# Ledger of designs, part 69: designed miniproteins, single chains, continued (4)

Each design is a single chain, and the fold is of that chain. pLDDT is the mean over its residues in the fold that is shown.

## One batch from the design tools (miniprotein)

Design m14387
Fold by ESMFold2-Fast:
Structure m14387 (fold): chain A 95 residues (1-95)
Amino acid sequence: MTPEQEAEVDAGALLVRLAVILSVAPNIKTDEEAQEAVDLAIRTYKELEEVAKRLSPEQAADVLADARGILKELANILKEKGAPQEIVDKVEKAA
């Protein structure tokens, strides 16, 4: 496997993690759970930014755009559930 192929696999795994976080977000019931979900999503996005440096510029742009889309959807779900604005702002600023 080439270093570029390894970066594609790593990026794919991180995008799947973000998608799973988004899929469970409607089940968040507490401010603590919302904070934990946001912290995990931001950490995953930062890891994805590092992996993206090993991708082509076009692949990096696409992967990071997909990840930012997921973070924005996460922020919207948390807003609808009445999560504290500071938690919502944290994920919006990271995207």
Scores: mean pLDDT 87

Design m14388
Fold by ESMFold2-Fast:
Structure m14388 (fold): chain A 93 residues (1-93)
Amino acid sequence: ELAKRIAEEALIIVLSPMPDEEKKKFLSTYLRITDEQFELIKEIDATLNQDGTIELSEEGKKKYDELVKMLEERFQRVREIKAKLDAGEKVEF
């Protein structure tokens, strides 16, 4: 759920009318999204509806699911690292 929320927020920012430099700065600062991930999000075929909901094409849904999966893997990795650190285990980066 957290990954889906972050993916949705990132997509809303990418669909906003602000300049790409401001989008990248916001996404990296608040959502920890890299410039490489930003370019991937820009490829998602999506429309922001008047009511604030996001409409995805079939191709957009596939890319959105890939984004959500990447974010879930990132959070899972962070949770595993945190658990190892809390247990006093060595973690390699």
Scores: mean pLDDT 76

Design m14389
Fold by ESMFold2-Fast:
Structure m14389 (fold): chain A 67 residues (1-67)
Amino acid sequence: GPIEEAEKYAARAVLLALEGRRDEAIATLQEAGASREEAERAVDLVLAGRTHEGGRLAFEAALKGVS
């Protein structure tokens, strides 16, 4: 369902961001329907070491996109 789909997109985006793959992480959230601005905010939080905040924002943005 939408929750499981959003979790998959958010988890992949966080993993890519932790690997320093910013553009791929942003593209992953945009595939879920997140805006570029929402995707950039989530990914940049993870890159700044704020992984819990970035992951939560990534999930919320993906959930909004897939719903």
Scores: mean pLDDT 89

Design m14390
Fold by ESMFold2-Fast:
Structure m14390 (fold): chain A 72 residues (1-72)
Amino acid sequence: SHMEALRARAEALRAEGERALAAGDLRTAYDKFEQAAKLYAVVEGSEHPRTREAAARARELAAQLGLPPRTA
């Protein structure tokens, strides 16, 4: 289904973010966690633990990179 495909994509993006983080590529990790959080929000909702976890990881990385917080 469409929602199953989006969830699989979100999970793949989260895993890519973790691998990028392990490699020290903070910008790529941020981009991947940000994309994962957006897809999790569509599939599971903004309050779901998976969405919140991916979003929190992206916020932590954004702070390290000096990026402004995303509020919309």
Scores: mean pLDDT 84

Design m14391
Fold by ESMFold2-Fast:
Structure m14391 (fold): chain A 75 residues (1-75)
Amino acid sequence: MKKLIIATLELVDGKYVVKGEEVDYEEAKKFAERLRRERASPEEVLAAETAATGSAQGMSLEEAKEKALKAVEAL
C-alpha cells in the first residue's frame, strides 16, 4: 500500500516547525479535508500540500518535511 506524508505546521518560539507522519491515501485525504474545514492558514495549507506532493513523488518522510519547511519559510 502506497504511503503518503501529512504535515502539520507549528509556530514554536517564533520559528516554524513541521511535524510529519506517514499515512495511507485515505488518511491523507481526511487530513486535507480537515484543514479546509478548519480554515487553516495559507502557511499550514502550503506545508501540507508540499509534503503530500513530495510523498506522492517518492520523497522520504525527512525529505518531505524539509521541502514543506523550506516552502513555508520562502513565503
Scores: mean pLDDT 77

Design m14392
Fold by ESMFold2-Fast:
Structure m14392 (fold): chain A 89 residues (1-89)
Amino acid sequence: MSREEIAAFLDSVDPAELAAQMRETVARERALLEELREQLSPLEVEAAERLLELTEAAADALAAGDREAAVAYLEELSRLQAEVAAKVA
């Protein structure tokens, strides 16, 4: 997604509710990553950990009311997701 698309999305949602939902998703996905760790390559594990780090950072920025930081983290997350999808199908 573009930075403008991310900003428009954030204008349409409650940042506190979004942050809570993102944190719940991160917790669930970290548990899944631990279960699947031995079945994944080191590159896949590093990519998954980086995606989770960016999602958590975005959630923390949203909870703090730092919209500019949240947009930046979500933009980086979107770029990394596109890169990972090209390498890990």
Scores: mean pLDDT 79

Design m14393
Fold by ESMFold2-Fast:
Structure m14393 (fold): chain A 66 residues (1-66)
Amino acid sequence: MDREEKLREVEKKFEEEIERVAKTASEETLEELRRGAERGLPEARAAGREGSVRLAEAILEALEKV
């Protein structure tokens, strides 16, 4: 069974959930998500964690649309 296909499904579900949260969450929750993504992105890049980089970028992009 394709591990990459499962990771893509998980990433898609996280993107959908992030977009939903960005539209419905409180300002405090949105600020915490933004800080977490901004803090995590350099660490994920340094560690070569491509999935984590994409997830952090998706969070920041969704928050910019709010």
Scores: mean pLDDT 71

Design m14394
Fold by ESMFold2-Fast:
Structure m14394 (fold): chain A 68 residues (1-68)
Amino acid sequence: SAAWMSRLHEEALVSDPERREQLLREASEHGAREGGVPPAPEVVPDSDPDGMDEGQLKRMEESRELSK
């Protein structure tokens, strides 16, 4: 079940970083075997919410100039 993964993650978070990664690895293997919810991947950078708006705005302005 997913509860064991949350417990292991919380315990690892308050421990040393090496202990944290080890527990997460063991939790991942246990989850896959049990069919529970897999733990999150290692470190994934957050996306910027304004990325889409900025890119879309820039493309619109360039297209506007080209279209005129």
Scores: mean pLDDT 56

Design m14395
Fold by ESMFold2-Fast:
Structure m14395 (fold): chain A 96 residues (1-96)
Amino acid sequence: MEAVREAVEFARRGLKEVESVYDSDPDSAPDAAITVARKLVEFVRKHLPPELAARVQELADRLIAEVEKYKNDPEKAAQVAIEGLREIIRLLEEAA
């Protein structure tokens, strides 16, 4: 489905942005990942079927909760944020 492929591209661009932030300023990567996850949820809610959008939102909510849990451990927070975004990309790719 074209809209799913657009969501995948959106998520991949977001992941690259987070990885770039992690390379230059690791402490800012968790916040960048949360921002990307929230924007991705807004995108999928507008363009994808409700059932798929709900699954993306569940993974995004989990990503945000894990990052908040590790807010005093920037390396761990960045790791779980990046892994969470990769999981969302995988879900979208499987639905494409």
Scores: mean pLDDT 82

Design m14396
Fold by ESMFold2-Fast:
Structure m14396 (fold): chain A 105 residues (1-105)
Amino acid sequence: MLSELEKSLKILDEVIEKNPDVVYLFSSLPNTENRPDFPEIVPNPVSLNTIREKIESGEITSVEEFKELFLQMIDNFLKYYEKDSGYAAAAEEIRETFEEILKNS
């Protein structure tokens, strides 16, 4: 049986592998020098890299905590890019893949 840490990393890797066309939008935080409004709209920024670091450091100790942080990343993305329907579609695609992987895990 996989540990909560191993299970969380496996789910994260499967999300990344299944969304090659959109994963780059979520991998890292935007450059705040070019987007000074980002911290004002998104006070608690989260990226896939942030999630991986928190799982590997032991700050996230359960799949439930991982799920909460992942959904926060999606909410942050939609809040910042709400004017762009293409970005909304990308966020929905990666969220649906994440929910599917969770149901099958």
Scores: mean pLDDT 78

Design m14397
Fold by ESMFold2-Fast:
Structure m14397 (fold): chain A 81 residues (1-81)
Amino acid sequence: SAADIRAQIAKIIDDTIAYIEKVKPKLSKEEQEEAERTVKGFRNFRDYIASTDLSEAELQFWLQLVQKEAEEVKEKLEKWL
């Protein structure tokens, strides 16, 4: 259902933000600033998904995209550690 997909997107975003916040103290000042911009982007996107009337097909598209973006962010952060 659309509600289930929205919940999955929210969970991926929340888990990714939690990981960024956990790793952030170990990063350089420049990397922390980039991480903060990434967190802001994910929070804005989470609000967009929660407040916008999207079809199930549109939500499936966003789910795939957010999964890819979350993975790329985690890989980048791991390289910075």
Scores: mean pLDDT 89

Design m14398
Fold by ESMFold2-Fast:
Structure m14398 (fold): chain A 76 residues (1-76)
Amino acid sequence: DEEKKKYFEKAVELAREAEELIKAGEELEKIEQKLKELKEYLVKASKPEEHPAIEEGVEKALEAIKKRRENPELLE
């Protein structure tokens, strides 16, 4: 399925962009929006039974990022 492959490639690109935003210390809102886009494309690239795991994974990632931003001194 070429269409699913394109969605997966877009999801990989969005994941990379999200990582760069996190490393650059960009605003949480920007990171959240990028992760929402990532989730959308992962869902489009996956089977329906995989959707809950994808949603949970993205939410856990956002929670972890939020905790790090609230306690940046813990990264050193």
Scores: mean pLDDT 76

Design m14399
Fold by ESMFold2-Fast:
Structure m14399 (fold): chain A 70 residues (1-70)
Amino acid sequence: MRIPGSVAGRFWRALEEYLETEHGVPVEQADDFLRSLSKEERAALLEGVVATMPAEDRATLAELARLLLG
């Protein structure tokens, strides 16, 4: 199932802002930074990013994760 474009766009912006604001990582280095993280650190990063999003977007992402993992 595809994430709605509007939710995907907000997630991408939230990820960029979170990496820059919380970790000082510019968007150009995001891929290298993400690859340098442990499995646990990546999970924590995703939780942190999702927490900055509106409640309705978080609910949508949680439902999609439940569908894909359950």
Scores: mean pLDDT 70

Design m14400
Fold by ESMFold2-Fast:
Structure m14400 (fold): chain A 86 residues (1-86)
Amino acid sequence: SDDATLAALLEEATARFRAEVEAYRKANPNASLQEEAAQVNKIEAEELARLDAALDARGLADRRETARLEFKSRSGEVLAELHAEE
């Protein structure tokens, strides 16, 4: 179903986002808050672009705004979890 496809794409995007942020933090333990924020914004933008392209390719362009909002919510939760572990 379209809803199952959207859910799978969001899970994949969220998992990639988490892995990339964790990898960045591990490789850059002395990064400033500004440097981390800039890299996080870049990773988020890349995942949003992938979601838009994947939805377009599947004829689900009408789901773009919902997917974008859900991904931003999920990525925000990931960041809150990672910061709480400090």
Scores: mean pLDDT 88

Design m14401
Fold by ESMFold2-Fast:
Structure m14401 (fold): chain A 63 residues (1-63)
Amino acid sequence: SPPQYARDQVEKSKQRSSPLVSSTGSYEGGGSLNSSVGAQQRVLMNGGYGTPVQAREGALQGS
């Protein structure tokens, strides 16, 4: 019977398998009214929202 902690890690792995972050470099611009919305969202998931290289999710959690 694995603890709930291990289950939480499994869910995070599934989120990382999101293909939406695949074309970030090619879609960073947008420059269009409709396309720009999608481009911004990709940047947030890849490095705007909790950058995995610097501010990893739960990185501040160290109590």
Scores: mean pLDDT 47

Design m14402
Fold by ESMFold2-Fast:
Structure m14402 (fold): chain A 73 residues (1-73)
Amino acid sequence: SETVKRLETLSVEEQIAYLRELAATDPRLSEGERDALLTVVTEAEALLAQGREAEAKELLLSFVRHLEARKAA
């Protein structure tokens, strides 16, 4: 997907910032999708704080892939 491909080129900190902005500004996101996105971002921040950068990145990319798969169905 275009979003996943773009995120793969960003640092984990940039991915967190991008997804947090998306949660705040995208009017097409439901309340549930916004809450889920913010939860995943918070989990990724905790992993990053533990030095687990690769796991934080995988968590964010996995979430975006699942979100896009729902829209394709």
Scores: mean pLDDT 80

Design m14403
Fold by ESMFold2-Fast:
Structure m14403 (fold): chain A 63 residues (1-63)
Amino acid sequence: SIEELVEEVAAPYELTEEQLEILRREAPEILLGFENIGLPREVAEKMAKMILEGTAAYLSKQS
């Protein structure tokens, strides 16, 4: 699920609630974006995870 994906990418970092909200809002949009360009669901999920991992890492450095 999208919730599980966000929890997984956030797990290595001590993110604020506001930063977690950013990930929760972005996750479905990123996933839909990859699906809309014709990627299979499994591939879209893997690509979305990579983008979200980068986003979580970036947010963790803004503290």
Scores: mean pLDDT 82

Design m14404
Fold by ESMFold2-Fast:
Structure m14404 (fold): chain A 84 residues (1-84)
Amino acid sequence: EEVAERLRELGLTEQAERVEEIRKKHPDIFEKYRPELEELLDGLEANKDDGLKGAILQFRITAVLMDMEVEIKKLEEENKKLEE
């Protein structure tokens, strides 16, 4: 099942949009983090009636997305510098 679709089904539409943006621009970075995101989604689905565990897992998903975005910014900056 697709990561962004699963996020939307859980009401995490902002996170789903971020995942789609990352996948379009840097599919290699998305594939690197995909297993971790899928594991967190499995955990969130299993605990969607547990508010505290659900909140922690959402927090972890957001942290992974931030890590991916930081890595992308670093690569984009490096690419601009190497273009020189």
Scores: mean pLDDT 79

Design m14405
Fold by ESMFold2-Fast:
Structure m14405 (fold): chain A 83 residues (1-83)
Amino acid sequence: MSLEEQLEKALREAEEFTRRVLELERQLTKENIPELIGAKLAAMGSLEHAKLLIKKLKAQGKDVSEYEKRLKELAERLGIKLK
């Protein structure tokens, strides 16, 4: 699998987990708090993996502007500041 394919997978996973987080927050109950925490951790892990892959692609001279935009948008939706 190429770095670009790995990045697309990581961003797709982050998008899915972010969607799940927002869904659970809309319907928040005591019973779904563990699932919400799990979804947030999974989304954060996927974003950090995507961030690492973006840095590797950028180091190879690839244009990552659209990927960086997607990463930032997902991080903002989750309330996470990526440094």
Scores: mean pLDDT 82

Design m14406
Fold by ESMFold2-Fast:
Formats: structure tokens, sequence, C-alpha cells
Structure m14406 (fold): chain A 61 residues (1-61)
């Protein structure tokens, strides 16, 4: 899924320890998403985007 690939790529640009934490959350979400409806999957992706945005903001501070 291009959306997960984009989030993984963004997570990889974080400091290594934070990248590992965020990537683990994305991996868990990818497993959970396999059984979700499109609507549930979109809500999950929005939550992951917010997580990545948060860590990017922290890394930039």
Amino acid sequence: DPAFEELEARAATLPPDWAALVRRQIEIAKEVAKTMSPEEREALLENLRRLVDHYEAEAAA
C-alpha cells in the first residue's frame, strides 16, 4: 500500500531510536489493517500520519 510505504519512508528519516519505535507501530498497524474495512483502514492511516507528524515535529525542535 503506497500510504504505508510513504509513512515508512518518512519514519526512516527520524533519529534511529525514534525511527525504530515509529516503524514498529507501522508494522503492527499493517498487520491489523489486513482484516479492516476501507473506512477502518483510513482511520488507522490518519492515526499513523498523526504519529509520524508528531515525531517529525519533535525531531525538528
Scores: mean pLDDT 83

Design m14407
Fold by ESMFold2-Fast:
Structure m14407 (fold): chain A 82 residues (1-82)
Amino acid sequence: RPELKFAPAFPGAEELYEKMKEYAELALKNSGGKGIEYAAEAVQYGVLALLLSQKKEGTFPFNSWEEAEEAAEKIKEDVLKE
């Protein structure tokens, strides 16, 4: 299988959702800390897919996509905390 990779531009919400699913499957196949790391990655991609959808619909709560990416990263970090 090809390596999971983010597009360098704004990806479609479907692409982000597929990446979320791939990491969720990895989380289910792994246990302990590694499973949690994959779950955190899946959450980050899921949040980005939701935010991109909101941006397209005009309900985007941030002033820039960069702020949205920072928010998604923080959620990922919070999932990784015990």
Scores: mean pLDDT 68

Design m14408
Fold by ESMFold2-Fast:
Structure m14408 (fold): chain A 69 residues (1-69)
Amino acid sequence: PSEEEIEKDVLVALGEIYLAIAKKYAKTPEDNEIIKKIESLVDELRNATSVEEAQKLLDEIIKLSNKLK
């Protein structure tokens, strides 16, 4: 695979890890709404056509996951 393909796969894996951790810390209805947004962003990340797009989506996933601290 190309370097770009490997980088994108790594970003997808990181997004999935952040989602899994966020789900562990979710406890309120508001937290569950954040989880739904992260799930949507992970789906978009899986369909990203460039590394730049994938990086922007991962940044948003991280930003939302930080609200659950």
Scores: mean pLDDT 84

Design m14409
Fold by ESMFold2-Fast:
Structure m14409 (fold): chain A 62 residues (1-62)
Amino acid sequence: DADVAANRAHAVGLLRDELARLKERLKELKDRYAKDPSEEIEKEIAAVEKEIADVEARIAEL
């Protein structure tokens, strides 16, 4: 149905925007880690990678 397709497309759009922001954050953290490695940045990278996996899983369920 058109309404279901529109709702799915809107949800995917929001999740894609979230995924793009998370990937940009991950890139920034990896760039920072390359210049000045720290356990704190390593933990932030792991947390963002988990968030990316969670968002990708949500997109896959749609």
Scores: mean pLDDT 83

Design m14410
Fold by ESMFold2-Fast:
Structure m14410 (fold): chain A 75 residues (1-75)
Amino acid sequence: SRSRARRLSRRARRLRDQGQYDQAIREAQRAISLDPNNGDAWGALAGALYDQGQYQQSSQYARQSVDLRRQQGID
């Protein structure tokens, strides 16, 4: 559900803030699987990947996050 995806996305962001990058990636991926339109989840995934030095993947997912958040603001 979108509500569960939102909670997982918030958890991923907190885990990233705590330096738990692998766990942040897993929780962000779970959020995306529940709601692929959750821009915050894509953002959390991108951020954790950036912190691990995976810059190319991070850039791709960050763009997805921005695009989804813009579309969500219109819809």
Scores: mean pLDDT 84

Design m14411
Fold by ESMFold2-Fast:
Structure m14411 (fold): chain A 76 residues (1-76)
Amino acid sequence: MEEEFLKKLKELLKDKPSFLNGPLTEEELEAIKEVLKELGKEVNEENILEALSILVPGAEGENLEEQKERAKQYAF
């Protein structure tokens, strides 16, 4: 999933040089939802949080729980 997800997302956002340089934009959120649909996954909180955890792979001091909490703030 991770490799496939990142490849599809990069293709959708190829022309966005500022991808995830700050808070999640509407365009980035829509791209995440589209990739989830293409992969046959439900667009729900669990799948969105998993996708965001893949996309934000390392604020160097963040634990997994902190990454999930931040992902919620980005998506909701």
Scores: mean pLDDT 62

Design m14412
Fold by ESMFold2-Fast:
Structure m14412 (fold): chain A 67 residues (1-67)
Amino acid sequence: SRAEAAYQAGLAAEAAGDLVAAARHYLESLVLDPNNEAARAALLRVLGQLEPEPDPTVPPPYLTVEP
C-alpha cells in the first residue's frame, strides 16, 4: 500500500541516519494510514532522537561548594 511504501522509506532513511527524512516519511505513512501503529511508534522514536530527552532519573551534577 501507499502507507506501507512510505513506512518502508522511513525505515530506509532511519537506517541511513537521516532522521529528518525518516520522520517525514513516517508522517506521510500516518497521513495515509492513521492506524499504522508501527509508523506512529517509529515517528515518536525518531522525533525523540532528533531532540534527545535527558534521563529524568539523572540529577544535575552535584555542586561541591568549597568553604
Scores: mean pLDDT 73

Design m14413
Fold by ESMFold2-Fast:
Structure m14413 (fold): chain A 75 residues (1-75)
Amino acid sequence: MEEEKEELKKRIEELKKEIAELEKRYADNPRAQLLLSAARQLIAEAEKYVDEENLEEAKEKIEQAERLIRRAREL
C-alpha cells in the first residue's frame, strides 16, 4: 500500500511537470490548452484519491490524464 501510494505520487509529479512543459510549448494552440486544462483537473482529482487511499480511482484518473496529455502532444 505505502509503496503503491508513493509510486502514484511520483507519477502525479511527473505528469504535472509534463503538463507545464506542454502548456508553454502549445501556448498558442487552443485545442491543446483545453486538453491540458482537463488533464490538470484529472491530476487534482487523482491527488485527492491518493490522500484518501482510494488508489484504484487515483490510477484511473492518472490514466485519463495521460491519454489527454498524449492527445495534446500529437497536435
Scores: mean pLDDT 84

Design m14414
Fold by ESMFold2-Fast:
Structure m14414 (fold): chain A 76 residues (1-76)
Amino acid sequence: SAAAEARIEARAARAVALLPSFSPELQAKLQEVLERTPDPKSQRLLLAYVAESYEQDGEQGVEDALDSALRELEEG
């Protein structure tokens, strides 16, 4: 579990480092998802997922990941 938590933390830190390179629209979208996710553990998991999505498909992967998160938060 400690090793898994360390990997999540490292990926979340990577997402934070990537933030200034994102478009203003993508940064605003990420901020909205984070504001609607008040639990720090869930925010860290979201950031880790953002970093993973960026590694796989760049900014488009991040956009798709955030769009999926926003759909879940909208309650259908």
Scores: mean pLDDT 82

Design m14415
Fold by ESMFold2-Fast:
Structure m14415 (fold): chain A 55 residues (1-55)
Amino acid sequence: SEELNKAKEEARERLKRAGMTQKQIDAFLSALDVNKYSPQEIDEWTELVIARHKE
């Protein structure tokens, strides 16, 4: 869906700004597709992943 694609694009940009590699970002986005996350869940998990990466 358009909302889901937008959420994924925003997640990609946020993860890239946080310093994650393209391979790490692609793996994350692939996992979202497999687990059928909603746009809201994508945003929440993106935030969690960024917080863990900054440590």
Scores: mean pLDDT 80

Design m14416
Fold by ESMFold2-Fast:
Structure m14416 (fold): chain A 111 residues (1-111)
Amino acid sequence: MPDPLGLPRVVLSDEVAGKINKAASAAVNGDIDKALELLREMLESPDLNTRLAGVGAAAAIGRLLVDQGDLEAAQRIRDLLREAAAAETDPEVAEALRRAAAYIEAALAAA
């Protein structure tokens, strides 16, 4: 699938990949609070690449939740991305967060 957010390709560490897998698993099993906790940890990371990976993971999980009909959980992921964008100090990461939130919003509007 083409990258809809235009994010730079990031080499993920096993730790970051493990957090993404845990967040996705939690979200699809209905534990949205755990998914949000893990995504928030990534988005608050001092490492820029980990924050960018968190943006991509949140966008993918949010879209998956829309496709599964869990619109309330998808809205909570969108709101997390909007909150993170308002707090983000790096302009590239802030733009990526805004694009990810808009991507989920467009999917919600089409559902």
Scores: mean pLDDT 84

Design m14417
Fold by ESMFold2-Fast:
Structure m14417 (fold): chain A 94 residues (1-94)
Amino acid sequence: IEQPEKVVATTDDVATKVLSYLEELRRAGVEKIEEKELIKAVSEKYGLSPSQVSKAIKELEEKGLVEREKVPGSKEILVSLSPEEAERVAAHAA
């Protein structure tokens, strides 16, 4: 994907980094990750603020690229790639 703004980290740029991280996890056999853990990991890996990562996750959910699942009986929220994105990652692993 060609990005017109190469110098400024936009929400779209952050969203791409979140997707990339989830794809890496999927290739490693991790289908779901806690939202809190995902925010921390992406923030640390790419030098982003937790709020930027949180906004990007919500944008990706609105676009249907990721799914957020509340764990019954827990305060945990799990984040995963949408079925379409997960299939794309699986195709590259085959």
Scores: mean pLDDT 73

Design m14418
Fold by ESMFold2-Fast:
Structure m14418 (fold): chain A 84 residues (1-84)
Amino acid sequence: DLAQLVVKLLSGSDPASGKEYHTKLTAEEARRAGAALLDALRAEGFPEEALAAVERGLEAAIATGDPRPARDGYLEALRIAAAA
């Protein structure tokens, strides 16, 4: 389910238990979740600088198999958008 992949990507935690997801995402899962997230942020009018932060986090997550860089990129995108 794409929604579950996005939740894992953004939160790094199990919504049912509150425990961090230490399960590595596959490169395919990360790309799929990331594409959906970027499309949603563009639709909401996020600036290109915020989208670039998400893309950098996704690249790091794919390279390491760790969702935390993608989550951190998303949080940075929110900070950039809030400052604009």
Scores: mean pLDDT 68

Design m14419
Fold by ESMFold2-Fast:
Formats: structure tokens, sequence, C-alpha cells
Structure m14419 (fold): chain A 93 residues (1-93)
């Protein structure tokens, strides 16, 4: 493909973000909700949520902020999610 692949740091940021979100979902009030119900509350498709959790897709800062509020993350966890979301989106083209 003529496109540059995502950098190692970007791929790792996406993977770390996805794993972090999956873990926090298990321990939050969202643990009682299906992937479909969570996606509906966030205004995204269940497929998009699954791709994010697998580290296959970046998220917008706006979506990251919705996830932080939805999962009731503390200040430290918020900084981790926002930092990883920003890093994961830094792609050439």
Amino acid sequence: APELPPSEDQRLARKKLGEFLREKRKTSPAAKLSNREIAEKLGISPRTLSRIERGEAPISVALAEKLIEFLKLDEEERDIVLGLAILARRQAA
C-alpha cells in the first residue's frame, strides 16, 4: 500500500487505550451494560466500540471525554485516556 503505516507508538497507544477502556468498563456501572448499550449511550456503533477496545481505531478527544464521564474516571485516569487518545490520533495523512 502507498500509505505509511501507523508508527509503533501510535499502535501501542491505541492498544493501551483499548485495554484500559475494557478494564475500566468491567469495574464501572457500565459493567452491567452490553457493548451495544454502551455504544448507544456514546453515540457510536457497537462495531466502532469493539474496534476501539481492540486498539484497531483511534478515538476523538470529544469521544475520550464522553468515555471519561460515562466510566466515572478520576483525574489521573482522565489524563491517561486523553494522553493516549491524542497520541493514537497522530498519523501522517
Scores: mean pLDDT 75

Design m14420
Fold by ESMFold2-Fast:
Structure m14420 (fold): chain A 75 residues (1-75)
Amino acid sequence: AAKLTAFVTLLIAHYQAIKDYTGAAKAILKLADITNDYAAATAKLQTILAKATAASNATGTAAASANLATINAKI
């Protein structure tokens, strides 16, 4: 579990660095499923939503919103 959590955390950082907000949002949801920490995932997804919106990345904004809805349904 620890190695997978570290790997997914690096993937989130990588996706943000290349401005792949869709990939970042999916990786954050995967991290939440692994750690069962949906509150932290919600905060991270709100950050991705803000970044994607500022970048005018419609696909990334939609992905962040959809993943937030998925987390809210699990809480």
Scores: mean pLDDT 77

Design m14421
Fold by ESMFold2-Fast:
Structure m14421 (fold): chain A 68 residues (1-68)
Amino acid sequence: LSAVIAVASINAATVAVILDLINALKANNPSLTQVTVVVTSGTASPAAIAAIQAKAASLGLALTIVKA
């Protein structure tokens, strides 16, 4: 099972919401194995990306980050 999350940007202001959403997706879908985060218009901060990668790894999720 995989999920897709679309966000305008990945930065210090948005990372907490993205982490909470990934937590909620895994909690409500225990069979979830992959998450794709689509950045639609903004930038992706390396520090925020690292936080998302760490969260995905802690939950056993394969993570893909792509720009639209």
Scores: mean pLDDT 81

Design m14422
Fold by ESMFold2-Fast:
Structure m14422 (fold): chain A 84 residues (1-84)
Amino acid sequence: MATITVTKRVSSLLGVYEGTLTLPDGKVYDVYIDVRTTPKATLLSKDGTVIGRQVGVDGNTYTFEVTDTDTGKTYTATVTLPSL
């Protein structure tokens, strides 16, 4: 299972967060999390290698299916977004 750690909210863009994504193979990516996309939130690595789409939400806790486009593998990752 992949792990997401949120580092900050992008204050100029309400509903956009920055964080890090760690894949089970040890790869680490800087990511954006955008909860403004409808009907589902999205996650994108800053280099474009990893993409994620919301598969669940409970309050501020989002569950994403993340795809590593280099390997073709998909992982589930869950993150709770802070009100910064």
Scores: mean pLDDT 77

